# Designed miniproteins, single chains, continued (3), part 40

Each design is a single chain, and the fold is of that chain. pLDDT is the mean over its residues in the fold that is shown.

## One batch from the design tools (miniprotein)

Design m9457
Fold by ESMFold2-Fast:
Structure m9457 (fold): chain A 62 residues (1-62)
Amino acid sequence: MVSERTRARALLLRLREGLSAEEVAERLGISRATASRLINRLFEHPEEAARWGRLIAEVAAE
């Protein structure tokens, strides 16, 4: 199971660095399928992005 922090990092890498799902998977040490699922949630459920904004900001500050 993926933590909220890992999900926030995946979104940050995609949005900030423009990394592909495969590149995000390599950076975070998760499977490509998991990375793709996390990224796809942003496009399938854009309302979730608003809820994750604060956590993404916290992860970016690390």
Scores: mean pLDDT 71

Design m9458
Fold by ESMFold2-Fast:
Structure m9458 (fold): chain A 85 residues (1-85)
Amino acid sequence: SMKEIELARRDTLTLANTELPLESSKEVNEAAIKARKEIDEHLSDPEKVRQIVTEFARYMKAVAEKNGSKKVAEAAERLLELAEA
């Protein structure tokens, strides 16, 4: 559901801010702000919202893997699975 996607997105962001280096967490937060703006522009299009969340989740997974954070990578993968369901 969209509520589960939003909760997972929030939890993944919280985890990124606690587990990743400050520079990487800043980049993730900037990407999250951009994704949120795009979601707000497309609230009437659930397919487009899922696409935006999917792209954001893939970006977070890549940043997490680059930083060696399994916890953030697993959270991003869960967000991706929820967005694609």
Scores: mean pLDDT 83

Design m9459
Fold by ESMFold2-Fast:
Structure m9459 (fold): chain A 59 residues (1-59)
Amino acid sequence: EEEERILRSLKTLRDYAEKNGWKKTLEKIDEAEKKIEQGMSLEEARKMLVEAGKTFAEE
C-alpha cells in the first residue's frame, strides 16, 4: 500500500533528523504523519516528503 510506504519513509527520515538534530525537518515530518493519518491524499503526502527533503538544506 502506498500510504504504508510513505509513512515508513517518513519514519526513516525522522530517525535521521533526530540523530542530526534537524528540528525543522522533524516538525515537518510530524505534521505530515498527522495529516496522512487524518486522511490526507497520497499526492499531498508526496509533496510533504519533498518539502521535508528541502528542509534538510536549512539545517
Scores: mean pLDDT 73

Design m9460
Fold by ESMFold2-Fast:
Structure m9460 (fold): chain A 87 residues (1-87)
Amino acid sequence: SIEEIVEETKERLRRLAEEHPEARARVEAIIAALDSALNEKLSPEEIIAMLKQIGRHLAADASLPEEVKAELLGIIEETIEKIKELA
């Protein structure tokens, strides 16, 4: 289910923030966006669009270490693909 995909994604994001405290604010913002999306009952397509926008913002962020940015983008991209598979 989409709820299971979101919970897995949140867990992966929390682990990243524990390993890379500098990513904590970004991680918390993404988790809040995911929680809001589920609370507002956004469609899978709307959640994918939101995650793509977050990914574009992260890709343009020159202030994050490259390793941390790559891991965040990877988590977002994998989440998008898992949601697409529910179609």
Scores: mean pLDDT 85

Design m9461
Fold by ESMFold2-Fast:
Structure m9461 (fold): chain A 59 residues (1-59)
Amino acid sequence: SLEEALEEMDRIALEGVLSGRLEEALARMKEVAKRYGVPEEVLERLERSLRQGVERAAQ
């Protein structure tokens, strides 16, 4: 279940990068985290990963 939640959050993050809606992507990731009981610690790491991914994709 946690693994499935992480996969869904990853897809949401990718969609956020592609659409440029980072804040909406973060909001959706928080919704998924709440639904699956994902620890705040994990969500924080994913948030950092999303920010790094955006910077990396944009150089």
Scores: mean pLDDT 75

Design m9463
Fold by ESMFold2-Fast:
Structure m9463 (fold): chain A 63 residues (1-63)
Amino acid sequence: MEKEEKEKLEEASKKALEILKKAENEKTKSKEEERQLVQKAVAEALRIIGDAIDEILAKRKAA
């Protein structure tokens, strides 16, 4: 059980990191665009991690 939960969290973390890396490599035309892109990427990364935690908690409740 613990191993599957850890694997799911690691996968979510990897996906979050990939989103952040993609935002960092994206060429923006203005500093304002860069700020909005980074904020969007951070929000999406946090959402993915939050969803993974919610799924882990739901599985624990079912067991």
Scores: mean pLDDT 76

Design m9464
Fold by ESMFold2-Fast:
Structure m9464 (fold): chain A 74 residues (1-74)
Amino acid sequence: AAAAVLDRAIAFFEDPAAQTEELDWDELLAALEAAPEELRERLLDAWAAATGVSREAVRAGFEQGRAALARRRA
């Protein structure tokens, strides 16, 4: 389940034409905690390459997104 969500997100960022499509961010953020480290690293690589931002910036964005999701669920 978590691996499939990350694989989908990686494919999304590897296809420039699909970048304007909405990802299920809640599902992605939830899957990040359960996903293997190797898949998280691949997602960071794909996202950084697609958007031109650093891997550290993408990681910080995920942390902020998770905090926002937790607040919304509270």
Scores: mean pLDDT 68

Design m9465
Fold by ESMFold2-Fast:
Structure m9465 (fold): chain A 64 residues (1-64)
Amino acid sequence: AEERIERAARALAERLGIPERQARGIAQLAHDMGAELAVRMAVRDGVISEAQAPEALAILEEHL
């Protein structure tokens, strides 16, 4: 589980250009509560834009 979260976090950080700590938070929340909820919260909190949401969701679903 931790390796998958780390891999998802790295992919989010590299592809969306967000800090790795924020990407890890998104990946952890997606693992615990689901990718769609995690992406919605990240957009709400201003960590990613609405335009980045589909790619973030795809990354999380691919790696988790």
Scores: mean pLDDT 84

Design m9466
Fold by ESMFold2-Fast:
Structure m9466 (fold): chain A 118 residues (1-118)
Amino acid sequence: PLSPEAQELIKKFEEKGKKFADTARKAVERIRELSTPEEAERMENAADSLIGAVKAAIDALKSGTDVELAKRYLEIAEAVGRQLVRLAERIDPEMAAELKKQLDELVKTGKAAIEAVK
């Protein structure tokens, strides 16, 4: 069983992931309005990849047995998230700043959850 501290940090990581997903979906819709369908599809695919990586990291942490897998998925989520921020910055710099802020908080919370499970 996971410690109460690990459970609370995993919950915070999940909440930060949901918040980022909501903001990323709004960013995809904004790009559909202001740019090409191809750019919107690229951003949507990146957003889905990030959301999937965060979910996989959470599932690995909840298992309590594969901290290295959780770390790898968090690294994937960070890399894809930075790509999302760069894509958004070309279209809407204010939205890109919010995505960057939420990504930094998500990564920080995920790292704390990983350390608590170790």
Scores: mean pLDDT 85

Design m9467
Fold by ESMFold2-Fast:
Structure m9467 (fold): chain A 63 residues (1-63)
Amino acid sequence: SELEKEAKEYLEKLKEYNEKSNELDKLGKEKGKEYILESASKGVEAIGYASYAVSLRNEYKRL
């Protein structure tokens, strides 16, 4: 279904943003606080994508 496809897409974005967050955290330890803040921002976006995926899956299960 379309909702299932969308949930999969948001889970893929979750993986991408978690990877970006981890890379920026590593850079922050080497280069400074600006990278740490950017890492945190990407982490928040990853949580948002996870929330969207859960919402779409819950809607799919309800129907």
Scores: mean pLDDT 72

Design m9468
Fold by ESMFold2-Fast:
Structure m9468 (fold): chain A 80 residues (1-80)
Amino acid sequence: MAEELAEKVERALRELEEARPVALALAPPEKRAEVEALLERARELLERALEAAKEGDVERALELIREALATVAELGELLA
């Protein structure tokens, strides 16, 4: 299960990186710094989740994934 979780987190990191230029293109100039900060926070949380998953700490990985999803939700609100 931990290896499957790590694969899913790696996929989420790839999707976040692919979404980055789109999010920045949608952001008004005055909100761009805030959008970049939220993208960086989501990336950091997913990287920490990947480390936890590779270590076998599934509970910690899921906690960090939930925090990353909350950060992405905040990003979506800024872009709406």
Scores: mean pLDDT 83

Design m9469
Fold by ESMFold2-Fast:
Structure m9469 (fold): chain A 56 residues (1-56)
Amino acid sequence: KEELLKEAEELRNKAAVYYGKAIDYRDQGSMKEIADKYEKLAEEYRKKADELLAQA
């Protein structure tokens, strides 16, 4: 029970880090492809965390 919550939180933290990187690269304008890649990674980890919590 608590282990699933901890795993979900770690996945959310990883998603937040990637989302932050995506925003930073988007603000620079010239690195859209890199920003898109990090945004996709962030969304995937976020979805994994949400799915894990739904199964808890």
Scores: mean pLDDT 78

Design m9470
Fold by ESMFold2-Fast:
Structure m9470 (fold): chain A 91 residues (1-91)
Amino acid sequence: MARGAEVAAGARRQAEGLRRLAELLREIDPETAAALEEVARALERAADALAAREELEIEEAAALAEAILAPVLPLAERAFAAVAELADQLA
């Protein structure tokens, strides 16, 4: 049995986590907050696509999610790099 719905639920939980982090950063680093919100929206889109294709195998579901997330990978890399720089400055 394909596990698209379970993978989709995981992606939605991750998207909520990213939105929470974006809310915390909005007044401190609005550019990083906006990038995190973009990544969260892409995760929601991937979750919706996976839920619509519950018959996919796990590997196929992962490939579909990767294809949907690929356009926002540069935003994710930029956002996580900014968080790492901030962590270094606070150390």
Scores: mean pLDDT 71

Design m9471
Fold by ESMFold2-Fast:
Structure m9471 (fold): chain A 100 residues (1-100)
Amino acid sequence: IPLFLGYQAYRDGNYEEAKKYFEYAAKHAKGLTRAQALAMLGIVYYKMGKYEEAVKYFEEALKIDPDLPAEVYRILSEAYEKLGETEKAEKYRQLADEKA
């Protein structure tokens, strides 16, 4: 339920509410559902311009589920570019291309 509410808030452009719901989902879910919640937190933080937090949550999500969609790897690569981490950005861009 919190994961669904997070998606609704995200679609409405309410990133602060989306963050709260995805944080709740990440704390209370396990396995693939937790990975999905963490990946959505990464996307929300990225949309908010908080690239260091975005990277942290994406990396946690991918440690649980490396089969997350190519979009997760692409946005993680873009977040690393924003932080000036060019080698990591290249790595994750390549992984996104391999999964597309």
Scores: mean pLDDT 86

Design m9472
Fold by ESMFold2-Fast:
Structure m9472 (fold): chain A 68 residues (1-68)
Amino acid sequence: DKEIEEALKEAREAIKKKDKEKAEKYLLKVYELTKDNKEIQEKLQKVREYLFNEDYEGAVALLDEMLK
């Protein structure tokens, strides 16, 4: 899904710039697009946990796995 991939890439770039507000905006968009995909929902929760702990490297790595 191109829209999901675009939103994940935007979230990733925001995290690399430490722009938490922009990252949360795009992660929320992915969440809304993937309500029926439990695997993606669980991974998004882990990305948000990394951001809460300021583990930007962990958040980026997980988003890279989701973009494969």
Scores: mean pLDDT 83

Design m9473
Fold by ESMFold2-Fast:
Structure m9473 (fold): chain A 75 residues (1-75)
Amino acid sequence: SEEEVNRLYKEVILELQDLIEQAFAAIKAASPETAAEMLAILRRGREEALELLRRGDKEGALEVLRRSVQEALAL
């Protein structure tokens, strides 16, 4: 269900809380162009993670979000 997907997404976000906070701090400090690229990476990662959660793949969702945050931070 959509409610279950949202619950699992919140659990995954809590697991990655420090890394996500680092990403948003970096976005705030970045140029508008770099911030836009970082946000695009994070948005794509979120969409992919939500699709994995709909399939019951919590570990896959965690890995996709972790990778997306690390990719954004590497800009």
Scores: mean pLDDT 86

Design m9474
Fold by ESMFold2-Fast:
Structure m9474 (fold): chain A 61 residues (1-61)
Amino acid sequence: MEEKVRELVRELIAAREAGDSSPFAAYPTLEEALRHLAEKYGIDPEQVLAELERLGARGEL
């Protein structure tokens, strides 16, 4: 579900902007946090990483 992928990435970016590192505090990188959370929620981690790459290419991270 593409919608869930975008929602997850958006939430992590919003948390980072708010200075809240809790969603990824247990992981060494944002990519690892996204991969792990995607697996936890039954989302394809490759789709999450693709969305992150798309946002990063635009400087929206």
Scores: mean pLDDT 65

Design m9475
Fold by ESMFold2-Fast:
Structure m9475 (fold): chain A 64 residues (1-64)
Amino acid sequence: MSPEERVASLTDEEGRVLAHVVTGKSQKEIAEALGISQSTVSRHLKRIMEKFGVSSVEELRAAL
């Protein structure tokens, strides 16, 4: 599946988290930007990483 198709498979919330990840923001900064908890950001990141087949946020950035 292409990176674009993987992005399209994300929920609206996961897509917003991913957009902030590509700008180099930390989990705390993403949580503040979206008005959600850091634990919620961590949960979304885990799901995004599973969908992209990567094991770290650094690998996720490289996959985009």
Scores: mean pLDDT 77

Design m9476
Fold by ESMFold2-Fast:
Formats: C-alpha cells, structure tokens, sequence
Structure m9476 (fold): chain A 74 residues (1-74)
C-alpha cells in the first residue's frame, strides 16, 4: 500500500507540473501577443519555451519514479 500511495503522489505531482506548464505557456503567449515590441515578445516566447521544457522534464522524471514504485509494489 505504501509504495502504491507514493506512486500516486508522484503521478499527481507530475499532473500538477504538466498543467502548470500548459497554463504558463498560455499566459506567456498572451503576454507576448500584447507586447508592441517584437524583441520583447520574442524574449517572452523564449522564456516560455525554456521553462515549459524544464517543467516537462521534471514531470517526466516524476512519472518515471512513479513507474518504479508501481513495479516494486507488484
């Protein structure tokens, strides 16, 4: 039960991180679209891309940990 509970917690964290990445991407796209300066808009998109990629990498790691715990619980 403990390993299954830990795996569930890691999967919930991964879901939270992925949702956060989607929300952040949408927010930054809106910010970029509102900026009249194309250089600042490009920087906003770059920041969004870099942060979304980092968050997705974290979520992947959390999911991998959940899979390891699920295998141990079998």
Amino acid sequence: EELKKEAEEYRKLAETVRKGAEDFRAHMDAVAASLPDPELAAKARQIADDNVKAMETLADGLEKRAEELEKQAE
Scores: mean pLDDT 85

Design m9477
Fold by ESMFold2-Fast:
Structure m9477 (fold): chain A 73 residues (1-73)
Amino acid sequence: AEELYREAVAAYRAGDYEKAAELAEKAAEASTDPRLRAAAYGLAAKAYALLGDKEKAKEYFAKAVAAAEEVAA
């Protein structure tokens, strides 16, 4: 999970938003840690927003908020 998230961040920084979204989704799905899930879903939402996919950006942003609420509790 952590390795997939690091690869997603690297892809995002390289401007490969499709790869960043894919790897971030996999990182979130592979993790039970709410902090990592929130960060990964947030990265996927940002990547989809930059790709112009507003529906997926909105969906993954909602997932990131839900995971972040588990951390805040």
Scores: mean pLDDT 81

Design m9479
Fold by ESMFold2-Fast:
Structure m9479 (fold): chain A 86 residues (1-86)
Amino acid sequence: SEELLEGVKNAIDAIKKASDNPSLLWSVARSLLRLKEKSTDPEVQKAIDEGLKLIESKMSKEEFELVRAAVTDPEKAFELAKKIEK
């Protein structure tokens, strides 16, 4: 869990340094969301939630919902992607 917590902190620092690079934000958000589903460590969960809040502040609500759906519900991700293409 300590290695996992350090990994999450490093990902958050990368986002802080790279500003609002969409590719990096999407990649890190997907990794954090997948990790949140698998981790039972409360400290890791808290660090993930802090990172996801930071990412959400740097992208649109529609983009963040699409990233979330891509991890949890691929069918919903497809429908959300169609709406963003408007």
Scores: mean pLDDT 73

Design m9480
Fold by ESMFold2-Fast:
Parts: sequence; structure tokens; C-alpha cells
Structure m9480 (fold): chain A 62 residues (1-62)
Amino acid sequence: SKEQAIEGLKALGASEEAARKAVEAAEKGDVRTAQRYGLEGGSRGAAAAGGMYALDVKEANA
């Protein structure tokens, strides 16, 4: 879920602001932008989590 994705990104070092922007980009289908906002949190793990959330949103909207 959206809240779960935000919490996951924060646990990986992202700020709340960056995590929210990454999740919003993922909801728009922009996986690359979601990964970039996750990466601003300072870890590759945050970027990966943003990409995985985008896939989860895609399945929910199918």
C-alpha cells in the first residue's frame, strides 16, 4: 500500500518528503522518477523500493 511504501523508503534512509514524491511518481507509472526520489534519501535500497511499489500499483490498476 501507499503508506507501507512510504514507511519502507523512510526505513531505507529516505526523508518523508522524498518518500512521498517517489510514491506519487510511481502511481503515475513513472518508475524512473520514483527511483530518483528514493535515491535522494541516500540509498540504492530506497530506489529499489520505489520501483517495486510502482509494480504493485500497476497490478492494483489492472
Scores: mean pLDDT 62

Design m9481
Fold by ESMFold2-Fast:
Structure m9481 (fold): chain A 96 residues (1-96)
Amino acid sequence: EKKKEEEIKKYEEEMRLAGEGFAEVVGHVLGRGDEVRKAAEEGLKKGVDEVKKIADEVTKLALEHASPTQASAVSISAIGFVFQTELSSKKIEELK
């Protein structure tokens, strides 16, 4: 059904937007928003484990180089990106 394709695209878009939101927060904190956005887009193509790796590595950089408040903002956005990727990936699998 055409509805399944539309739902899959919706979940793919939700993952993409979560990655963009994460990259925007990182850009404000570390000034590397474009690099992180590209890494997030490539990570989404490879799967949840790659997204988790990117989120963890970027969060570690923020903890080393940013204030505690800024590092917390990056960590929260990273958790949100990973959570949305896991949730949307599961929904896409349920539709197949």
Scores: mean pLDDT 83

Design m9482
Fold by ESMFold2-Fast:
Structure m9482 (fold): chain A 66 residues (1-66)
Amino acid sequence: MEEAKALIERIKKEAESLTNPEDRKLVLDTIEKAEKYLKEGNEREASIYITAAALLVVGAKLDEEL
């Protein structure tokens, strides 16, 4: 649980560094769903959304280099 919260905070900070506001919104909306599932005790769903948000950050950063 604590590790998942630390990862969520890291992803939020990465989202703040994104140049495209649409990409930032998408990452933050995805992380918000992860936080909801963590509050419900659904660690499996939370992990899926955390992973999705991390992949979205990577994709957005790659698009910024192109």
Scores: mean pLDDT 79

Design m9483
Fold by ESMFold2-Fast:
Structure m9483 (fold): chain A 87 residues (1-87)
Amino acid sequence: EAGRLGGLKAIEGAMEALKSGKKEAIPLAVAAALAGIGALFEASLGREEEAARSAESAGELALEAGERAGSEEAIRLGREGLEAGRA
């Protein structure tokens, strides 16, 4: 369930970045959440390879959103999402 796990972690990372209130993080955090939802949707359809790729992209976006937000938790969750998508 690499895509599902990665997608969930990326969504959590996006939410943590949004909690920062930093406007610079918002577009990337929204993109990360949408990509993470896409990974969950692909996983629900049995598209494991597509779900994993979407989770990698979502994790990368969440990690960058976390960096812009200055949120260590968002950075950690984004990295975990990316790593889960690659496993």
Scores: mean pLDDT 83

Design m9484
Fold by ESMFold2-Fast:
Structure m9484 (fold): chain A 58 residues (1-58)
Amino acid sequence: MSPLEKLVQEMIAALEAGDDETALRLAQKYAEQAGWDPSLAPSIVAVLRRTLAERAAA
């Protein structure tokens, strides 16, 4: 299991628990480890939240 995959799973768990602050913090860590700008963290959370909403609607 890659470190990035683990961070994605932790972000999903935080979002499902309604812990937006933890999800954002984990997204910043994900961006850093992926070599992206930490400023992308809110966009990462938004994309992941949309994916979870689509999955819940299916």
Scores: mean pLDDT 79

Design m9485
Fold by ESMFold2-Fast:
Order: structure tokens, then sequence, then C-alpha cells
Structure m9485 (fold): chain A 70 residues (1-70)
């Protein structure tokens, strides 16, 4: 299921962010996660419910990056 791939990506991203030693490293991890999410969204573009769920994840990660850049 694409939802299982999404959950795994979200979990792995959270673990990487928690283990990051600097603000710059956290931003890099989040930017890479957004790229992976955008690819996953494109691969499943016909699944509207999945696309909306991925877009929400991307939104949250972009918000986190902006907070780190303040």
Amino acid sequence: SPFEELEKLEEETSEKVNNAKSKEERIKILEEAIKELEKLKEENKDDKEFVERVEYSIFLLKEAIERLKE
C-alpha cells in the first residue's frame, strides 16, 4: 500500500530529525523528505485520498523548515 510507504518515510524522517546535531542538518533532512514525498505523490497521482494525505505531510514539513529558518 502507498500509505505504508508514506508511514515508513514519515517515521524514518522523524528519527533522522531527532538524531540531527544541527539546525542546518535538520533542514537538509526535511528538504530531502519533501523531495521523496513529491515523488511518491507523482507515482500515485490518481489516488486522490493519498495525494491529499501526502500534500498535508509536505505542508507540515515546509512549516517545520520555515520555523527552523527563523
Scores: mean pLDDT 89

Design m9486
Fold by ESMFold2-Fast:
Structure m9486 (fold): chain A 69 residues (1-69)
Amino acid sequence: MELSEEELELLRELGRAIREGNVERAKEILDKLVERGVISEEEAKEILEAIEEGNYDKADRLLVRAVTR
């Protein structure tokens, strides 16, 4: 799937939020990715739960899997 420049920017910002442990910002970006159809609501929920648990490696793996399916 070819992502738009705006979607790539959202993914870059999400990666930064994950690294910073910024759960609120990560949720905002995940909600936007769901609205744009880049990831599903279920995938966004799993990624957010991983971030909330402080498991950033899991969050990153789930995100990569969601966008490369």
Scores: mean pLDDT 80

Design m9487
Fold by ESMFold2-Fast:
Structure m9487 (fold): chain A 73 residues (1-73)
Amino acid sequence: SKEDYKRMLELIKKALEEGDRDIALLGASTLYVAAKNEGDEELAKKLQEVMDAIARGDYETAIKLIDEIIKEL
């Protein structure tokens, strides 16, 4: 559900704020797979951008992208 995505995105955001890269990346990849399985290609694309930002160590951009996704849910 959208509520489940929002809850998981908030947890990913918290992990990034705490510097827990591995937890944040695992969370984002889990949501990416879920979005792909549900056929939500737009959400999957946005989650891929979040994962790419996390992988680059750009947590500020990752958090900004997460906030935009939450706003659209």
Scores: mean pLDDT 88

Design m9488
Fold by ESMFold2-Fast:
Structure m9488 (fold): chain A 75 residues (1-75)
Amino acid sequence: SISEELQEWVERLKRGEITQEEVLEWLLEKARALSKSEEELKKLEELARYIARAVELLAKGDMEGLRKLEEELLK
């Protein structure tokens, strides 16, 4: 599940086993694989960047940053 995959990335990022750039690239690759059009790709890449940022903030324990990111996504 996405939740389990995100938790694994957060833990690996905390341990320094992976980088933020690697998480972003993996999510962008998923967006490219799932997109059916250039318009859909743009939306999925934007979502991938938000998810990568959320993973980074969770790994840092930055709950205020996570709240601000959620607020931005809901606009």
Scores: mean pLDDT 79

Design m9490
Fold by ESMFold2-Fast:
Structure m9490 (fold): chain A 85 residues (1-85)
Amino acid sequence: SLEEEIDRALVLMTLSVALLAAKRGDYETAIELAEFAKKQVEKVLSGEERDKALKYLDEAIEHLKNGDVEKAIESLEKARDIVAS
């Protein structure tokens, strides 16, 4: 449906900005956007796809908080790939 396509597109936009923030060293903004993306994913996705996206977002947030930027970016990209599928 159009609503489903729009909802997924909005999550993808949030994740794109989170990735940009992480790559630019704005970890506070990246964490905030990743946490917002979790709330969007909980509403938009279901089943295994939802569980995988939430897992990768949780991993990304943990890595950002620990300063593991490369791992955080990898986890954000994995979450994005799930949402895009």
Scores: mean pLDDT 90

Design m9491
Fold by ESMFold2-Fast:
Structure m9491 (fold): chain A 82 residues (1-82)
Amino acid sequence: GIAELLEKAIELAEAGKLEEAIKLLLEAGRKIAEEYDLNRGIAYILRAIGVELELELTGDEERAAARAIALAKDGLEYVASL
């Protein structure tokens, strides 16, 4: 489910596998959009794209990991509220 994707995204981000973590955040956002709330899912996807673009432009892997983990935790809180 979405929670499992987000937990795996945290593990990947903590391991420095940022591209893989971001892909899981994008997939979680798509599932939120399709299954629960279109606007929230789109907003989540845009936040994940923002992490990817900042990483591409800055090369700041520590910041990208922190942002990915924070986004995944926000998503877990949302799913827990359903």
Scores: mean pLDDT 90

Design m9492
Fold by ESMFold2-Fast:
Structure m9492 (fold): chain A 80 residues (1-80)
Amino acid sequence: MEAERAIEETIELLREAGELIPEIKPVADKAIEAARNAKTSENQTEFKAYTGAVSRAAERHDPELGERIRELAERALELL
């Protein structure tokens, strides 16, 4: 329940980042798909990997956005 809300918040931020920075949209879309399926350890690993990639890519354009993505993704993973 708390984990579900954290995942939803992360998905919303990833979608926003992809819309603001078109270059990261393909990776953001993969991160969103992994987030929706983050019920297994394997899918959680993919979620961590893709959100990390989006965070690093976003940091090159907007450092604050990159940090927010990292923080929300880490919080979601801690609640899972």
Scores: mean pLDDT 79

Design m9493
Fold by ESMFold2-Fast:
Structure m9493 (fold): chain A 66 residues (1-66)
Amino acid sequence: MVLLVRNLGSVEHLIGLTLRLMGRPDVEVEIIDGDSLLVTHHGSEESFEELLAELRSDPRLEVEVL
């Protein structure tokens, strides 16, 4: 599954998010511009649903499933 994540918060928030996501063994992160990440998930459907819920719980992020 692939997610497009747009950061509406600070640069520090984007950096913190990127570092947290890069710490996951089931996720690949690509920075596509100064405010956007492409997140590729290689784990289970349950792990994907948990990731999606965590990202959507942050009001400073816009998350789209591609």
Scores: mean pLDDT 81

